# Designed miniproteins, single chains, continued (2), part 10

Each design is a single chain, and the fold is of that chain. pLDDT is the mean over its residues in the fold that is shown.

## One batch from the design tools (miniprotein)

Design m4313
Fold by ESMFold2-Fast:
Structure m4313 (fold): chain A 104 residues (1-104)
Amino acid sequence: DINQIRIQQMQAQIAADPNNHMSWVMMGRQHRNMGQFQQSVSSFQRSININPNFSGGWMGRGISHNNMGQHQQSRSNFQQSRNISTQQGNTQTQSISTSNINSI
C-alpha cells in the first residue's frame, strides 16, 4: 500500500543521509498512519535528536503519544512544539500546538 511504499522511500533516504530530520518525520507520520504508534514515536525521537528546534518533530511525537493514551507525554511534546513555534514566530504551528494541548 502507499504507506509501505513511503516507508521504503524514507528508508532509502535515511540510508543515504541518516541526519536528514525530515526523512525521520515522514517515517513517523507513515508509521502513525499504519497504527504503529511506538515505531512512530521512535522515528520522531530520531528527528528531534537531529533537529530539536523543528516543532514538527515534537508535534508528531505528541500526536503518537496521545494515540497511545499517554496524555502527559503528549501534552509535554505539544508544549515544546508550541514553545519552538512561538520562538520562531510561526503562528500556524503555534495555533495547532495550542489546540492540541487544549484537547488533552
Scores: mean pLDDT 83

Design m4314
Fold by ESMFold2-Fast:
Structure m4314 (fold): chain A 94 residues (1-94)
Amino acid sequence: SLVEKLKEALRKRDLEEVERLSEELKREAERDPSKAGEVIEAAELLFKAAAEEEDKELALRLSDIGSDLLTKALEIIAKSDPETKKRLLEEYLG
């Protein structure tokens, strides 16, 4: 899964791969809103990595990517049909 690849990229501190996988996660969720929860999970992983990162510049970049992912996931959820929106909010944010 893209989320598992993101975990590996974060473990290796491969910022280029983290950025690439984050963009791919956003594109997949735009095509399939049911995947918005995976984008939220990715954002949570990025925020956790940023909080544990000793390099302040890298921590800020990871936090910025996480914020971008979270914003995109919420935008996708907000634009979904009412049944899909309710399901996603209950499953991933409730």
Scores: mean pLDDT 82

Design m4315
Fold by ESMFold2-Fast:
Structure m4315 (fold): chain A 64 residues (1-64)
Amino acid sequence: MQAVTVVLDGADPAEVAARLEELGGEVTFKNEKIVGARGEFSEEDVEKVAAIPGVKKVYVGEVS
C-alpha cells in the first residue's frame, strides 16, 4: 500500500481528491495546499494526478 501526497499550486483540492478516489485511493487528508491518499497506485496513476493543472508535486511513499 502506498501513501500519496499531492502538493497544490492553484488546483481544486476537491477535483484532485475525486481523481485519487477514481484511481482506487482513499483520501486521508485535504486542504487548500495538500491532498493525501492511501491505496495502490501505478506509475500511470501518479502521472495522471501530476498532469492535473495546478498540481505542483506528487510524493509517493510506501506504508506497511
Scores: mean pLDDT 81

Design m4316
Fold by ESMFold2-Fast:
Structure m4316 (fold): chain A 77 residues (1-77)
Amino acid sequence: TGKFTAVELGPDGGLKVVYLDDVDKAIELTLQGFRAAAEHTLETLGEAGIPRAASLITAGNLMAIGNEIDHELGLNK
């Protein structure tokens, strides 16, 4: 519903403004990041002896938070 605006690093190291056309890429990168964090959390908690069910719940919450941020907060800024 709102305007989406983000910034990225240019080839000269300067910050550049990007508009709505790049929102899908921003969402994709954020989701990839949360997926990687979820997978790392499962591995780390497993190595620490935490029950897999609890690890899966924690990883799932990280994914859900990432999706919610992108869908509601990222698009409305």
Scores: mean pLDDT 57

Design m4317
Fold by ESMFold2-Fast:
Structure m4317 (fold): chain A 63 residues (1-63)
Amino acid sequence: ADEVARLSGEAQIELVEHARELGISGEEFEAAVDEAFAANPDGSDDELVAAIKARLDEIARAR
């Protein structure tokens, strides 16, 4: 999906680095991005970044 491409390059880098630190797979990362965009269709980059990070943290904690 192209949802992550809708974010700024800085936001994309921040999210990828966070996912890598948590050991999140590309599939888990894409699912987290899709879920955050579905929940926040009119969200700002900051709101979407916060939502995606929260979901990545949940995935990491569940492992």
Scores: mean pLDDT 77

Design m4318
Fold by ESMFold2-Fast:
Structure m4318 (fold): chain A 103 residues (1-103)
Amino acid sequence: SMEEEEYYKKGKELLEKGGLDNTFEAAKEFLKAGDYDLAIKLAEFLIKIDHPRSHEAYILIAEAYVKQGKYEEAREVLREGLERFPESEELRAFAEEFEEKYP
């Protein structure tokens, strides 16, 4: 859609500006644009470098896998995220909702 094209352009612009926060925002825009593979790749990079929003990056990857119908990959990413960030309320809430919808 035209809206997906706008999200994709915004994501590219954020990557061109550079910086880790812009990389995180770009991953969110690519998720909205339907470029799930690129969104996952950027979020995985942010987790690897221990970005302050890594707990949210695990959620972003899980959302992208759900959008692709890859429920086992989503479950595994949420498990890894909760193991690393057991105190993350956002991760726990997302994981609980995920198990309710995709048992």
Scores: mean pLDDT 88

Design m4319
Fold by ESMFold2-Fast:
Structure m4319 (fold): chain A 65 residues (1-65)
Amino acid sequence: EIERLLEEAEKYREQAKLAEKNAELSRTADPQFAEAAVRTNDEIREYYEKKAKELEEKAEKLLEE
């Protein structure tokens, strides 16, 4: 179970990293749409980072058994 939680957390961290890169690309690709695209990708990044952290914390608690 612990290993599965950490694997799932890693997948969420990968999604967060992609959102961060997409935000950076949006800042340079089209100034007209950059603000909205950056905001959306920042929200997606925060969401996935939160999910990853929750799973990592669950794995840590199981190790304390």
Scores: mean pLDDT 77

Design m4320
Fold by ESMFold2-Fast:
Structure m4320 (fold): chain A 96 residues (1-96)
Amino acid sequence: MTPEELARAREEQALLAEAFDAIEAGDAERALALARRLGPLAELVARAMIAVKEGDEERLEELAREFSELLGEPVTAEELRESLELVRANRAAARA
């Protein structure tokens, strides 16, 4: 791991954490703006996290298809929901 790769990873983690904070605060526009700076995968993650928070199963199914296309491997709405709910729970526990 190069020092440049480590610095980039830390910056990306900080931006993603800030995006998730914005989602929990109800600021979807800020979350999407931050995620877009990280790239299309991060934007899909932010959109999926918003869908999980809102209970929007139809949007989550659409996003699962977009993830499958972007990653070149099958991703289901159930896998996205489970993974993102775990991320939300772990983040909440880390703040407590």
Scores: mean pLDDT 80

Design m4321
Fold by ESMFold2-Fast:
Structure m4321 (fold): chain A 76 residues (1-76)
Amino acid sequence: AKKEIEELIEKAKEKATKAAEIAKEKGVDDPEVIELGKEAQKAAEEALKLAESTGDKELVEETKKKIQQAAAEAGA
């Protein structure tokens, strides 16, 4: 279970970072940026859902923290 969550977080982080980089060059109006942002959000939501399903409070908090960190880095 933990590996699936980790993979989803990694995917979300990669897509969010790429979206932010392209947005800096082309702006948020670019369809590519919008699609990458949407995919990042989807992956993050799936990761959080999986973490919550385990009932492990620690894992849920770490998952939220990593998702927020990815968003913060992308939004910088």
Scores: mean pLDDT 78

Design m4322
Fold by ESMFold2-Fast:
Structure m4322 (fold): chain A 63 residues (1-63)
Amino acid sequence: MKELIKKYEERLEKAEKSGNKFDISSVLVGLSAVLSAARRIGAPKEDIEELERLVERAAELEK
């Protein structure tokens, strides 16, 4: 889980620097799916909170 979270954090940072709206939207969709799955399987609260932070950040960038 933590490695997957780090990979999405890296992808989001790259998308943010590129300014490409499609890249940002793609990362947001992926993050939302991972967050949904993490909640469903009862992942550690720390991991869920990190995913929620990344989803919020991606959503802000898509605006």
Scores: mean pLDDT 81

Design m4323
Fold by ESMFold2-Fast:
Structure m4323 (fold): chain A 95 residues (1-95)
Amino acid sequence: MEKVRKEAEELVEMIKTDSEGLLKQLEEAIKDPSLSEEMKEYVKEVLEFVKELKKMIEENPEDEEGIIKKAEEELIKLEKKLKEIREEKAAEKLK
């Protein structure tokens, strides 16, 4: 139950413990030549999302519930986008 909330809590903990390392990994992923343009755009959205969460944590660290709720909302949007990218790639294989 509440898989998205657990993922949001884990993401917030990662940002609190090593936000610089996480951001660096995402920036390196964007530079991967094996990544499709759609996947590069997805990783760019993840990078901007992580930057926004880091700012929220720094500006209002006591608003843990608000930070987690924002993480849940964006994770749902990102999962939907990733599913759409995967479905488009599957449709291309069937043509």
Scores: mean pLDDT 77

Design m4324
Fold by ESMFold2-Fast:
Structure m4324 (fold): chain A 82 residues (1-82)
Amino acid sequence: MIEEAKKQIAGVGEQIKKLIEEGKIEKAKEMVDQGIESMEKMTEIPEHKEIKEMYEKARESLENGDTEKAKEYVEKAIKLAK
């Protein structure tokens, strides 16, 4: 079950990264917000707090128009979920 949850988190991260690359910034923000909420509930994943922090930093980067920095934080979240 933890392995499936981690794969789902990584998949969501890849989708967020794709939305950023496509310039769909508002949808990327919405998915990041959903990721933050999901990480707060997924306490069974040891890295959930660190993944949440990466998504929060990605959200701030998107608000500041720094899409490259946002992608970097999303990639870090994906790696933590593996």
Scores: mean pLDDT 80

Design m4325
Fold by ESMFold2-Fast:
Structure m4325 (fold): chain A 98 residues (1-98)
Amino acid sequence: SFKKKAEETYQLGLEAEKKGDTDTAIKYYQEVILKYPGSPYTLPAAERIAEIYEKQGKPCEAAGVLEGVVPFLLAVGQEDLAKEARKRAGELRKKCKP
């Protein structure tokens, strides 16, 4: 099922992150967002990527990931999660130096 495939891909991201394979983790989380948009794992995947980028000193890229999932969340009626993503992106944008 769509939800099960999203969950399995998200779990592969978590396993890669646990092993310290950050690049592989980001690829799996990006696959969740792009291949299974609007799944229950879309915002969790975006939050994991944003946390990784923030820890790497990339708050602009971190904010961009969360901003990028807002249209997908809105498309499936998840307005409260879209507000959460926007709020977190706004906090990260304050750390983003032009």
Scores: mean pLDDT 87

Design m4326
Fold by ESMFold2-Fast:
Structure m4326 (fold): chain A 96 residues (1-96)
Amino acid sequence: MILAGTLENGDVLVAVLSDIGPEEVPLLRAWAEEAKARNARLDLIVPAGVTFTPEARAELVRLAKEIPLVLHSHDTSPEVQALAAEVAAAGGEVRL
């Protein structure tokens, strides 16, 4: 699920990643394009128990290099920790 929010003097786009399948990759790209056009930050919330396709993980890492990206999660699974490390290495902010 994706929710868009605006802040005075800047835009923040918020996405809650409840179901991350192949069709989520184009959706993430569309939101990243919107964030980039608005000079906005993209905040991604990863609930506990979410699984990532290799394509979705690669896209999140790529986006962290191109736009301001914040990854929020309370999931301590090895999969989410590995994604968080890759996002941080790409220049994203991580909040676990």
Scores: mean pLDDT 71

Design m4327
Fold by ESMFold2-Fast:
Structure m4327 (fold): chain A 65 residues (1-65)
Amino acid sequence: YKEELREIIKKVVEKLEKKPANETQQAIIDDLKEKLGLEEELVKEMYSRSATPEKIAELVEEIEK
């Protein structure tokens, strides 16, 4: 459940960390980690509605905003 969602998000964060070019990219990574806790209720709802990898990717991009 949440472990699976966190694993996917973790892989996305790791991918971003592999190519940080400047302070802006690092700030985005930090923001994603922070929002994982802050917006967890939204993540839970998405999962309960049969979250697909595509929907999770969209959610991650939305959290990044």
Scores: mean pLDDT 53

Design m4328
Fold by ESMFold2-Fast:
Structure m4328 (fold): chain A 98 residues (1-98)
Amino acid sequence: TLEDLALAAAKKRGIPQELIDDFISLAERYGRPGARVPIYLAIAFAPKDTSAEELIIRIALILYDFGVPLEDILAVLEKHGVSEETLERLRAEFERMR
């Protein structure tokens, strides 16, 4: 399945499954379960040179585009130990999206 491909790709890139599970749960909590499809596509078909950090940023931007509040997205990233430097980069990206 697409989910199986995405989870295998995430594991290969060193992205914790718990982080992905928390993002999917967050989307479902805000009534956006459809966000799981573009999230899984982004993970499964990421270019081979895409870092774990870059992929995490892409997933966070997908959630934001689906209407998940940025504060809740950042809270999930902080829970999973994402660096303050990456969080600052992501805040700047959200500002560019308005």
Scores: mean pLDDT 83

Design m4329
Fold by ESMFold2-Fast:
Structure m4329 (fold): chain A 60 residues (1-60)
Amino acid sequence: GAMADAQAEALAGQRGDEARKRWLSFLEDYKNGASVEELAEKFGVDEAQLRAALKAYYGE
């Protein structure tokens, strides 16, 4: 039913906001001299995925 779709959309939006907050924390630590590998370990995310996101953010 329509309820399941509405819940999925709400969760997708909420996950976007949480991902953005986490991303801002990555950027702040990276700016302070942390390596991509260190950030991946510290925040529990894939190094390759984080590196790709940083590359996209900084111009490629």
Scores: mean pLDDT 67

Design m4330
Fold by ESMFold2-Fast:
Structure m4330 (fold): chain A 55 residues (1-55)
Amino acid sequence: ELTEEQKELVREGFAAIENEDVEGTLAVAERLREAGLLASAEFFESMAEALREVS
């Protein structure tokens, strides 16, 4: 259902989460939101908030 470009963006998001990169995770979420992938954007926004709480 995702394009190859969108799959790569999601992969970048998971890499940012793995590295505990809150700003990088939010940047991916913003790009997903701009692409109209609202559920994916909300997921990464939620993960970024969780990372902030444990940082």
Scores: mean pLDDT 80

Design m4331
Fold by ESMFold2-Fast:
Structure m4331 (fold): chain A 74 residues (1-74)
Amino acid sequence: GAFEEAFAKLDTDGDGKISREELKRFLEVLGRKPTDEEVDAIIDAGNGDGYIDLDEFKKLVMELATGGKETYVP
């Protein structure tokens, strides 16, 4: 699907993981211009290992597509 195709284009090594820098570039391509703090928050919300896998990437893109609200506090 479209998520898997986008992930494969970012995952140049084919290791099933996207680095922090690749994630930042992806968000820039979407016109987002993320801060380092925003990228760190996304990475930390996943595995915290400095990478995101396909499942985390799909979750991120779905949240962006649904126009996630600025603040969600349970």
Scores: mean pLDDT 68

Design m4332
Fold by ESMFold2-Fast:
Structure m4332 (fold): chain A 92 residues (1-92)
Amino acid sequence: SRVEKLADELAQAFLEGEKNRERILKIAREMASLTLDEVREAAAYAFKKLAEQSPEIAERGADLLYEAFVEVGMPIHEAGAVTAAGRAAAKA
């Protein structure tokens, strides 16, 4: 439930555009409080939904999510792994 809610919020924030960067950071901080497996699952769900609406925003959103995770203090290797899971889901 929380994983799906965060995934929905993240996808919606990216669809609403760059002006929602503060919202993306808030969501990234909440996601960073989850286990790595939960964060990867949330990213995969979010980017699958996002790609169904706009493949272009999904690709751009992955870079923004990586930056947001690093900014909220997620280790770079974990931020990379989560973002890669999102990119893979967007292409599936």
Scores: mean pLDDT 81

Design m4333
Fold by ESMFold2-Fast:
Structure m4333 (fold): chain A 93 residues (1-93)
Amino acid sequence: AEAERLRRLEEDARLAEELVMPYLDKAAQYLLQGKYELAQQYLDKAHKIAVENKSELGLAAVGALRRLAGLPMTPEEEAALARYEELLARELA
């Protein structure tokens, strides 16, 4: 149902913002400082939190930041990012 889909998306977005985004913010800070090893550690922590909390949007965000930084994505991050990009394409159609 559309209403249930929207509720799941809203909850996923909330989980991503509250639980995953603080680790991504820290990773982005380290990337800007050229500290790629520390950035990778925070991206790995963000991945773990996203998986534990079943935040597919959070997992997609981790993958997107790894891709932007030229770092390898995990298969789970790549799949989540692809699903999120498909969802955005559907909303724009």
Scores: mean pLDDT 81

Design m4334
Fold by ESMFold2-Fast:
Structure m4334 (fold): chain A 63 residues (1-63)
Amino acid sequence: AEVFINTSDSQDPDLFIERARKAVRIAVAAGHDVHVFSTGKSEKSKKAAEEIQKIAEEARKER
């Protein structure tokens, strides 16, 4: 299955990254494809999306 993660300007980026870290690791370990994108316009939103993408890539290497 596919999992989509969206970052936006209304979220606390640090808290969102920590929550997404756990969810992404579980999803990747279960064999799901994780797609990360940002609908936010702030640098913090874009940076959060990039960090979550890196977490997904790292989790894939652990398999």
Scores: mean pLDDT 74

Design m4335
Fold by ESMFold2-Fast:
Structure m4335 (fold): chain A 94 residues (1-94)
Amino acid sequence: KALEEAREATAALEAAAAAGDMTGVQEALGRLEDAVRRASKELGWEAKRAALEAVMSYAEEANAALDAGDQKGLAEVMARMARAVVAALEAAAA
């Protein structure tokens, strides 16, 4: 349920990032944060740890985009991070 909402938010984030729609990116991130928070609360500590590990795996790419001033590249990295976080939560749930 919360994982389905996180998947929908991730798809919206990917679409907004690809279109260069920064308002859409911010809105999708807000929905994703809410869905991930609820899913992590329901699934517990292991899910929170898995989500954090997924975020950390993209930190270098995100920093590279920030250093380059590449706003679109950063949004694309964030979309890939979101997908990885959702996958990690799904694995922890199953």
Scores: mean pLDDT 81

Design m4336
Fold by ESMFold2-Fast:
Structure m4336 (fold): chain A 111 residues (1-111)
Amino acid sequence: EKVKELEELTEEIKKMSKEELEERFDEILELLEKYLNSKSIEVRRAVLRLLVTLVEKIMELFSEEEAKKKLEELRSLLKKLLSSLDLSNEEESKLALEVERLLDGIDYALS
């Protein structure tokens, strides 16, 4: 149920115009913050996939100045996700590496 909702939103984001993404950005952030607190690894993995898609779409559609502000908000959520992961768990440790790679990409874009 939750994974399907996140997957459907991810596919929807891929098709969004700049105007639609601006209008829905706060809604998307609220949904992400809600689901990153899930104890389900499948839900947290779906959250990361949506975050990857959202970062790519922001870099595609927005000016450097507008993208920077939105990327800083996503960076905050990614850091929260990373801090919630149990690195002693193999699947969560693998997810942490993927989160760190996306954070590195954002840090490069914000430089």
Scores: mean pLDDT 85

Design m4337
Fold by ESMFold2-Fast:
Structure m4337 (fold): chain A 65 residues (1-65)
Amino acid sequence: MSLEEKAEIIAERLGVSKETALSGVRALVEDPSPVVREAAIRELARAGGVSREEAEEVFRELGLL
């Protein structure tokens, strides 16, 4: 599954734009550190109006964690 396909799934499930989702997955690919991971999860959760735990679950299901 491509990064673009993963971003599309994140956008659909979290209710965020594809651009916002793609920004988050690209950040994780460029710097897979725990700090960047936590920042990306929190930013997407905030943008989608969902819990941190819901955003983390989506990332986990897509193999981004």
Scores: mean pLDDT 81

Design m4338
Fold by ESMFold2-Fast:
Parts: sequence; C-alpha cells; structure tokens
Structure m4338 (fold): chain A 70 residues (1-70)
Amino acid sequence: MEKVEELRKRLEALKKEFEKNSNDITKMRQILLELRRLLKEAEALGDKEFSDEVRKMINEVIKKIKELEK
C-alpha cells in the first residue's frame, strides 16, 4: 500500500545522489537508469503528477551527462 510514497522517497534519494555526484558521468548514467525504472513504476500507478516529476529529473540528468561529455 502507499507505493507512490515509497517511489517518492526513492526519487528524493536519487535527487540527493545527483547533487552529490554531479561531476561523475558514470554515476549520472547509473542515476538515469534508476530514474527510468522509477518512471515505469510511476506510470504503472497512474500518478501523472509524480510521473511528470520523474520525467523532469530524467531531463536534468540527461542535460548533465551531455555537459560532462562536452
């Protein structure tokens, strides 16, 4: 029950890892894979607001990876 709350806690942990490891491209890619997995679970729950939050975070991670790749 309350699976969306568990997923939200996971998103917060991934945001913290993103801030902590913003210069590590390998960790950015790992965070991206975890976010994609989280997005699939969020979409399965039908929580569009949360799914949109995860998509925004995915876009920020992709942007950071592109910056690190130059």
Scores: mean pLDDT 81

Design m4339
Fold by ESMFold2-Fast:
Structure m4339 (fold): chain A 82 residues (1-82)
Amino acid sequence: PSKEDFRLLGELYEAGGDYFYNVKKDPELAATYYSLAGNNYLYSGDFKKAAEMYRKAGDILLNELNDHQRAQLLYELSEQAG
């Protein structure tokens, strides 16, 4: 895959996260899709988008799923990315 392939895949996973969060009301799947978006943006070299996606996933894990351990890991990834 090219860097552009990873960027497009990041955009698809971000849209999926938005869909699961806003339409399906599934915070677990939303957090999963946002973290996958973060990984793909990171591989594309878009560090700001990667940090944003990891933070979104972490916020959902902390605030809606009360999963402090997974949230902390996503926040650390967000800080390291951007």
Scores: mean pLDDT 91

Design m4340
Fold by ESMFold2-Fast:
Structure m4340 (fold): chain A 89 residues (1-89)
Amino acid sequence: MEIHLDAQPGETVSVDVSDFEVGDTIHLPAGTVLRLVNIPEHLDFEIYDLEGNKITDYVRVESANSVAIYGKNNTTLPQDVIVKLVEKK
């Protein structure tokens, strides 16, 4: 499954991923915050730019049932990214 979010810069979008599978992707527009809700125990996620390069310069903000994705220094990610669901190691 592939989801493209119609979020505007400065918005936070929540996506329930309880029914997601390995290899499912979410396209997140530049300047937005994604909150992943109800991530299955067997899944984690990785972030990639549109050119396929893995992004590691981001912050996970965890709560009881969700993880929010931020840029460094309390910013948003400056470019469009693909959030890919992967098998948890």
Scores: mean pLDDT 79

Design m4341
Fold by ESMFold2-Fast:
Structure m4341 (fold): chain A 100 residues (1-100)
Amino acid sequence: SMDEELEKWVESVMSLIKDTVAQAKANNWSAQKLYSSIYGVLQRFLKELQEHFSKEDVKKAMEKVLEKMKELAENETDENVRAALLKTIEDFEKLFEELL
């Protein structure tokens, strides 16, 4: 179903974000580098979703990603990682107001 496909896309992007966070921690990335990397992942994901799904479904998928990112940030103990996640969430919420 379409909802099952959207959920798989959401889980795929969250997996990539978690892998990026793990890589950042392992390599002591700056908050700015982590922010730029996650923002890039989300931009690519948004573009790919827009090619395959309706505006309403894109909005639903992105809202789920942001919700899961907020949960990830709330459970994050590394201050640089948490700051990068929160900045990404803030900037992407602003982007949604303009695009959707």
Scores: mean pLDDT 85

Design m4342
Fold by ESMFold2-Fast:
Structure m4342 (fold): chain A 88 residues (1-88)
Amino acid sequence: MSVEEAKEKLIEMVKTLKSPFNEEQKEKLVEFIKNAKLSLEELEDLGKKLLVLSHYPGPLTEALVDSLLANSVLSESQKKELKKILLG
């Protein structure tokens, strides 16, 4: 799978996400995925993290987001940007 193909699949998945994600968060996630220089491993990891969050029954908390991103292969800068998108 190419990076471009992986990005497109992840973007389509993000568009199908429901609670706890709102429309503004999904739009910002799509923009992040399109513009960030992500490897296939980083895209796969991000997809898995978002899927885990999508199964959470309540609103996203800072502690939950921090815990999931702590074990992510994403750079520290990318983790900070994602935290801002997911929490505000």
Scores: mean pLDDT 80

Design m4343
Fold by ESMFold2-Fast:
Structure m4343 (fold): chain A 64 residues (1-64)
Amino acid sequence: SLVDDLLRGADQVQQYKQQLQQQKQQASKGTPDEAAKKGAQMDELIQQGDGAERQLREAAELES
């Protein structure tokens, strides 16, 4: 169903965000300079993911 497809998409975004968080944690174990640069990049992508996941879950709610 459309609702199932939207929720599946949201779950995929959530998994992607989890991977980005792991990447950020790994980057934080490097040099301070690299940690800052990669951390900022990962934070931006995570924020974009938060928006996408929210939109997909809201769309699923509207289709329910």
Scores: mean pLDDT 85

Design m4344
Fold by ESMFold2-Fast:
Structure m4344 (fold): chain A 87 residues (1-87)
Amino acid sequence: MSPLERLKIAIEELEKVIETAENLYKRGQKDAAITLANKALEVAEKYKRELQEAVERGEITPQEGNELLSRIDELIEKAKKIIEKAK
């Protein structure tokens, strides 16, 4: 599996995790939502680092990297909002 394909799948799975955290918050399960959002944030930061390294190695083009980076940054923002409003 290519680094690009692996990161795309990882980001798609992370999107679903964040959606689950949002749904937990909506159901009043604030502690569970915070816990899951914090884990998602840690994982998103790891994928961001891995993406930057893949671009540096020439395994992903800068343009592809920028598109995936935008998606990761959006997920980080969503996770932070869940954490802030659930506290």
Scores: mean pLDDT 86

Design m4345
Fold by ESMFold2-Fast:
Structure m4345 (fold): chain A 66 residues (1-66)
Amino acid sequence: LEELYQRAVEKGKNGQPVSQEEMDALWIHAKPALEAVLASSPPDVAEQHREVLERAEEALRRLEEE
């Protein structure tokens, strides 16, 4: 997982396309920070961040199952 995150970051810095798995790793890596933001955000902003957290959780579940 960390390796996929590292690849996504490097590809992004070089302007290279990232795969879905690498993008999923970016979201999973950011999950703790997103959870903290969700907890401290106003209700209207929190709903937008919840959608991003749900995507990160789905990415984690996909990687765990596949």
Scores: mean pLDDT 68

Design m4346
Fold by ESMFold2-Fast:
Structure m4346 (fold): chain A 86 residues (1-86)
Amino acid sequence: PKIAVFFLNDKLLPEVGDWIAVLVRDADGKGIAGAEVQLLDENGNVLQTATTDEKGIAWFKVTKAGRLTIRVTSAEGTVEADIVVK
């Protein structure tokens, strides 16, 4: 699967946080529903878990800057993408 990550704001807002959307798509660009999406910290601890909706989208609220990993598990396999929250 392919992962794309979108931030609602250009940067993390102090004490408020930001929302990120994780879009999970197959090789043909179609959204994958029912995929498990985990947000991991830099030490590999699971911070949040979500399941993609019918359009392949999962939402997370991020309140802390740093390096995070998005892990997606689907019928097509498991993939990871690293993101940096500033």
Scores: mean pLDDT 74

Design m4347
Fold by ESMFold2-Fast:
Structure m4347 (fold): chain A 72 residues (1-72)
Amino acid sequence: SKLEKIEELYREMERIARELNTPEARLLTAHVAALLLGARIMKVFGTLTDEELDKILEKVEELYRELLRLAE
């Protein structure tokens, strides 16, 4: 599922951020954690739409690319 893909990307980002150990990497990963938490809460309350989930996944993929850029 798209939510599982977001969770997988978050786990990868957390690992990369730990290796980089910079404030910038931690902030990018924290941003994704907040998005994932929001998506999970919305899913529990039945308010998470497919459109919203797509937008969240797109944003997470964008932040993942930014993290990879920091890793050079």
Scores: mean pLDDT 86

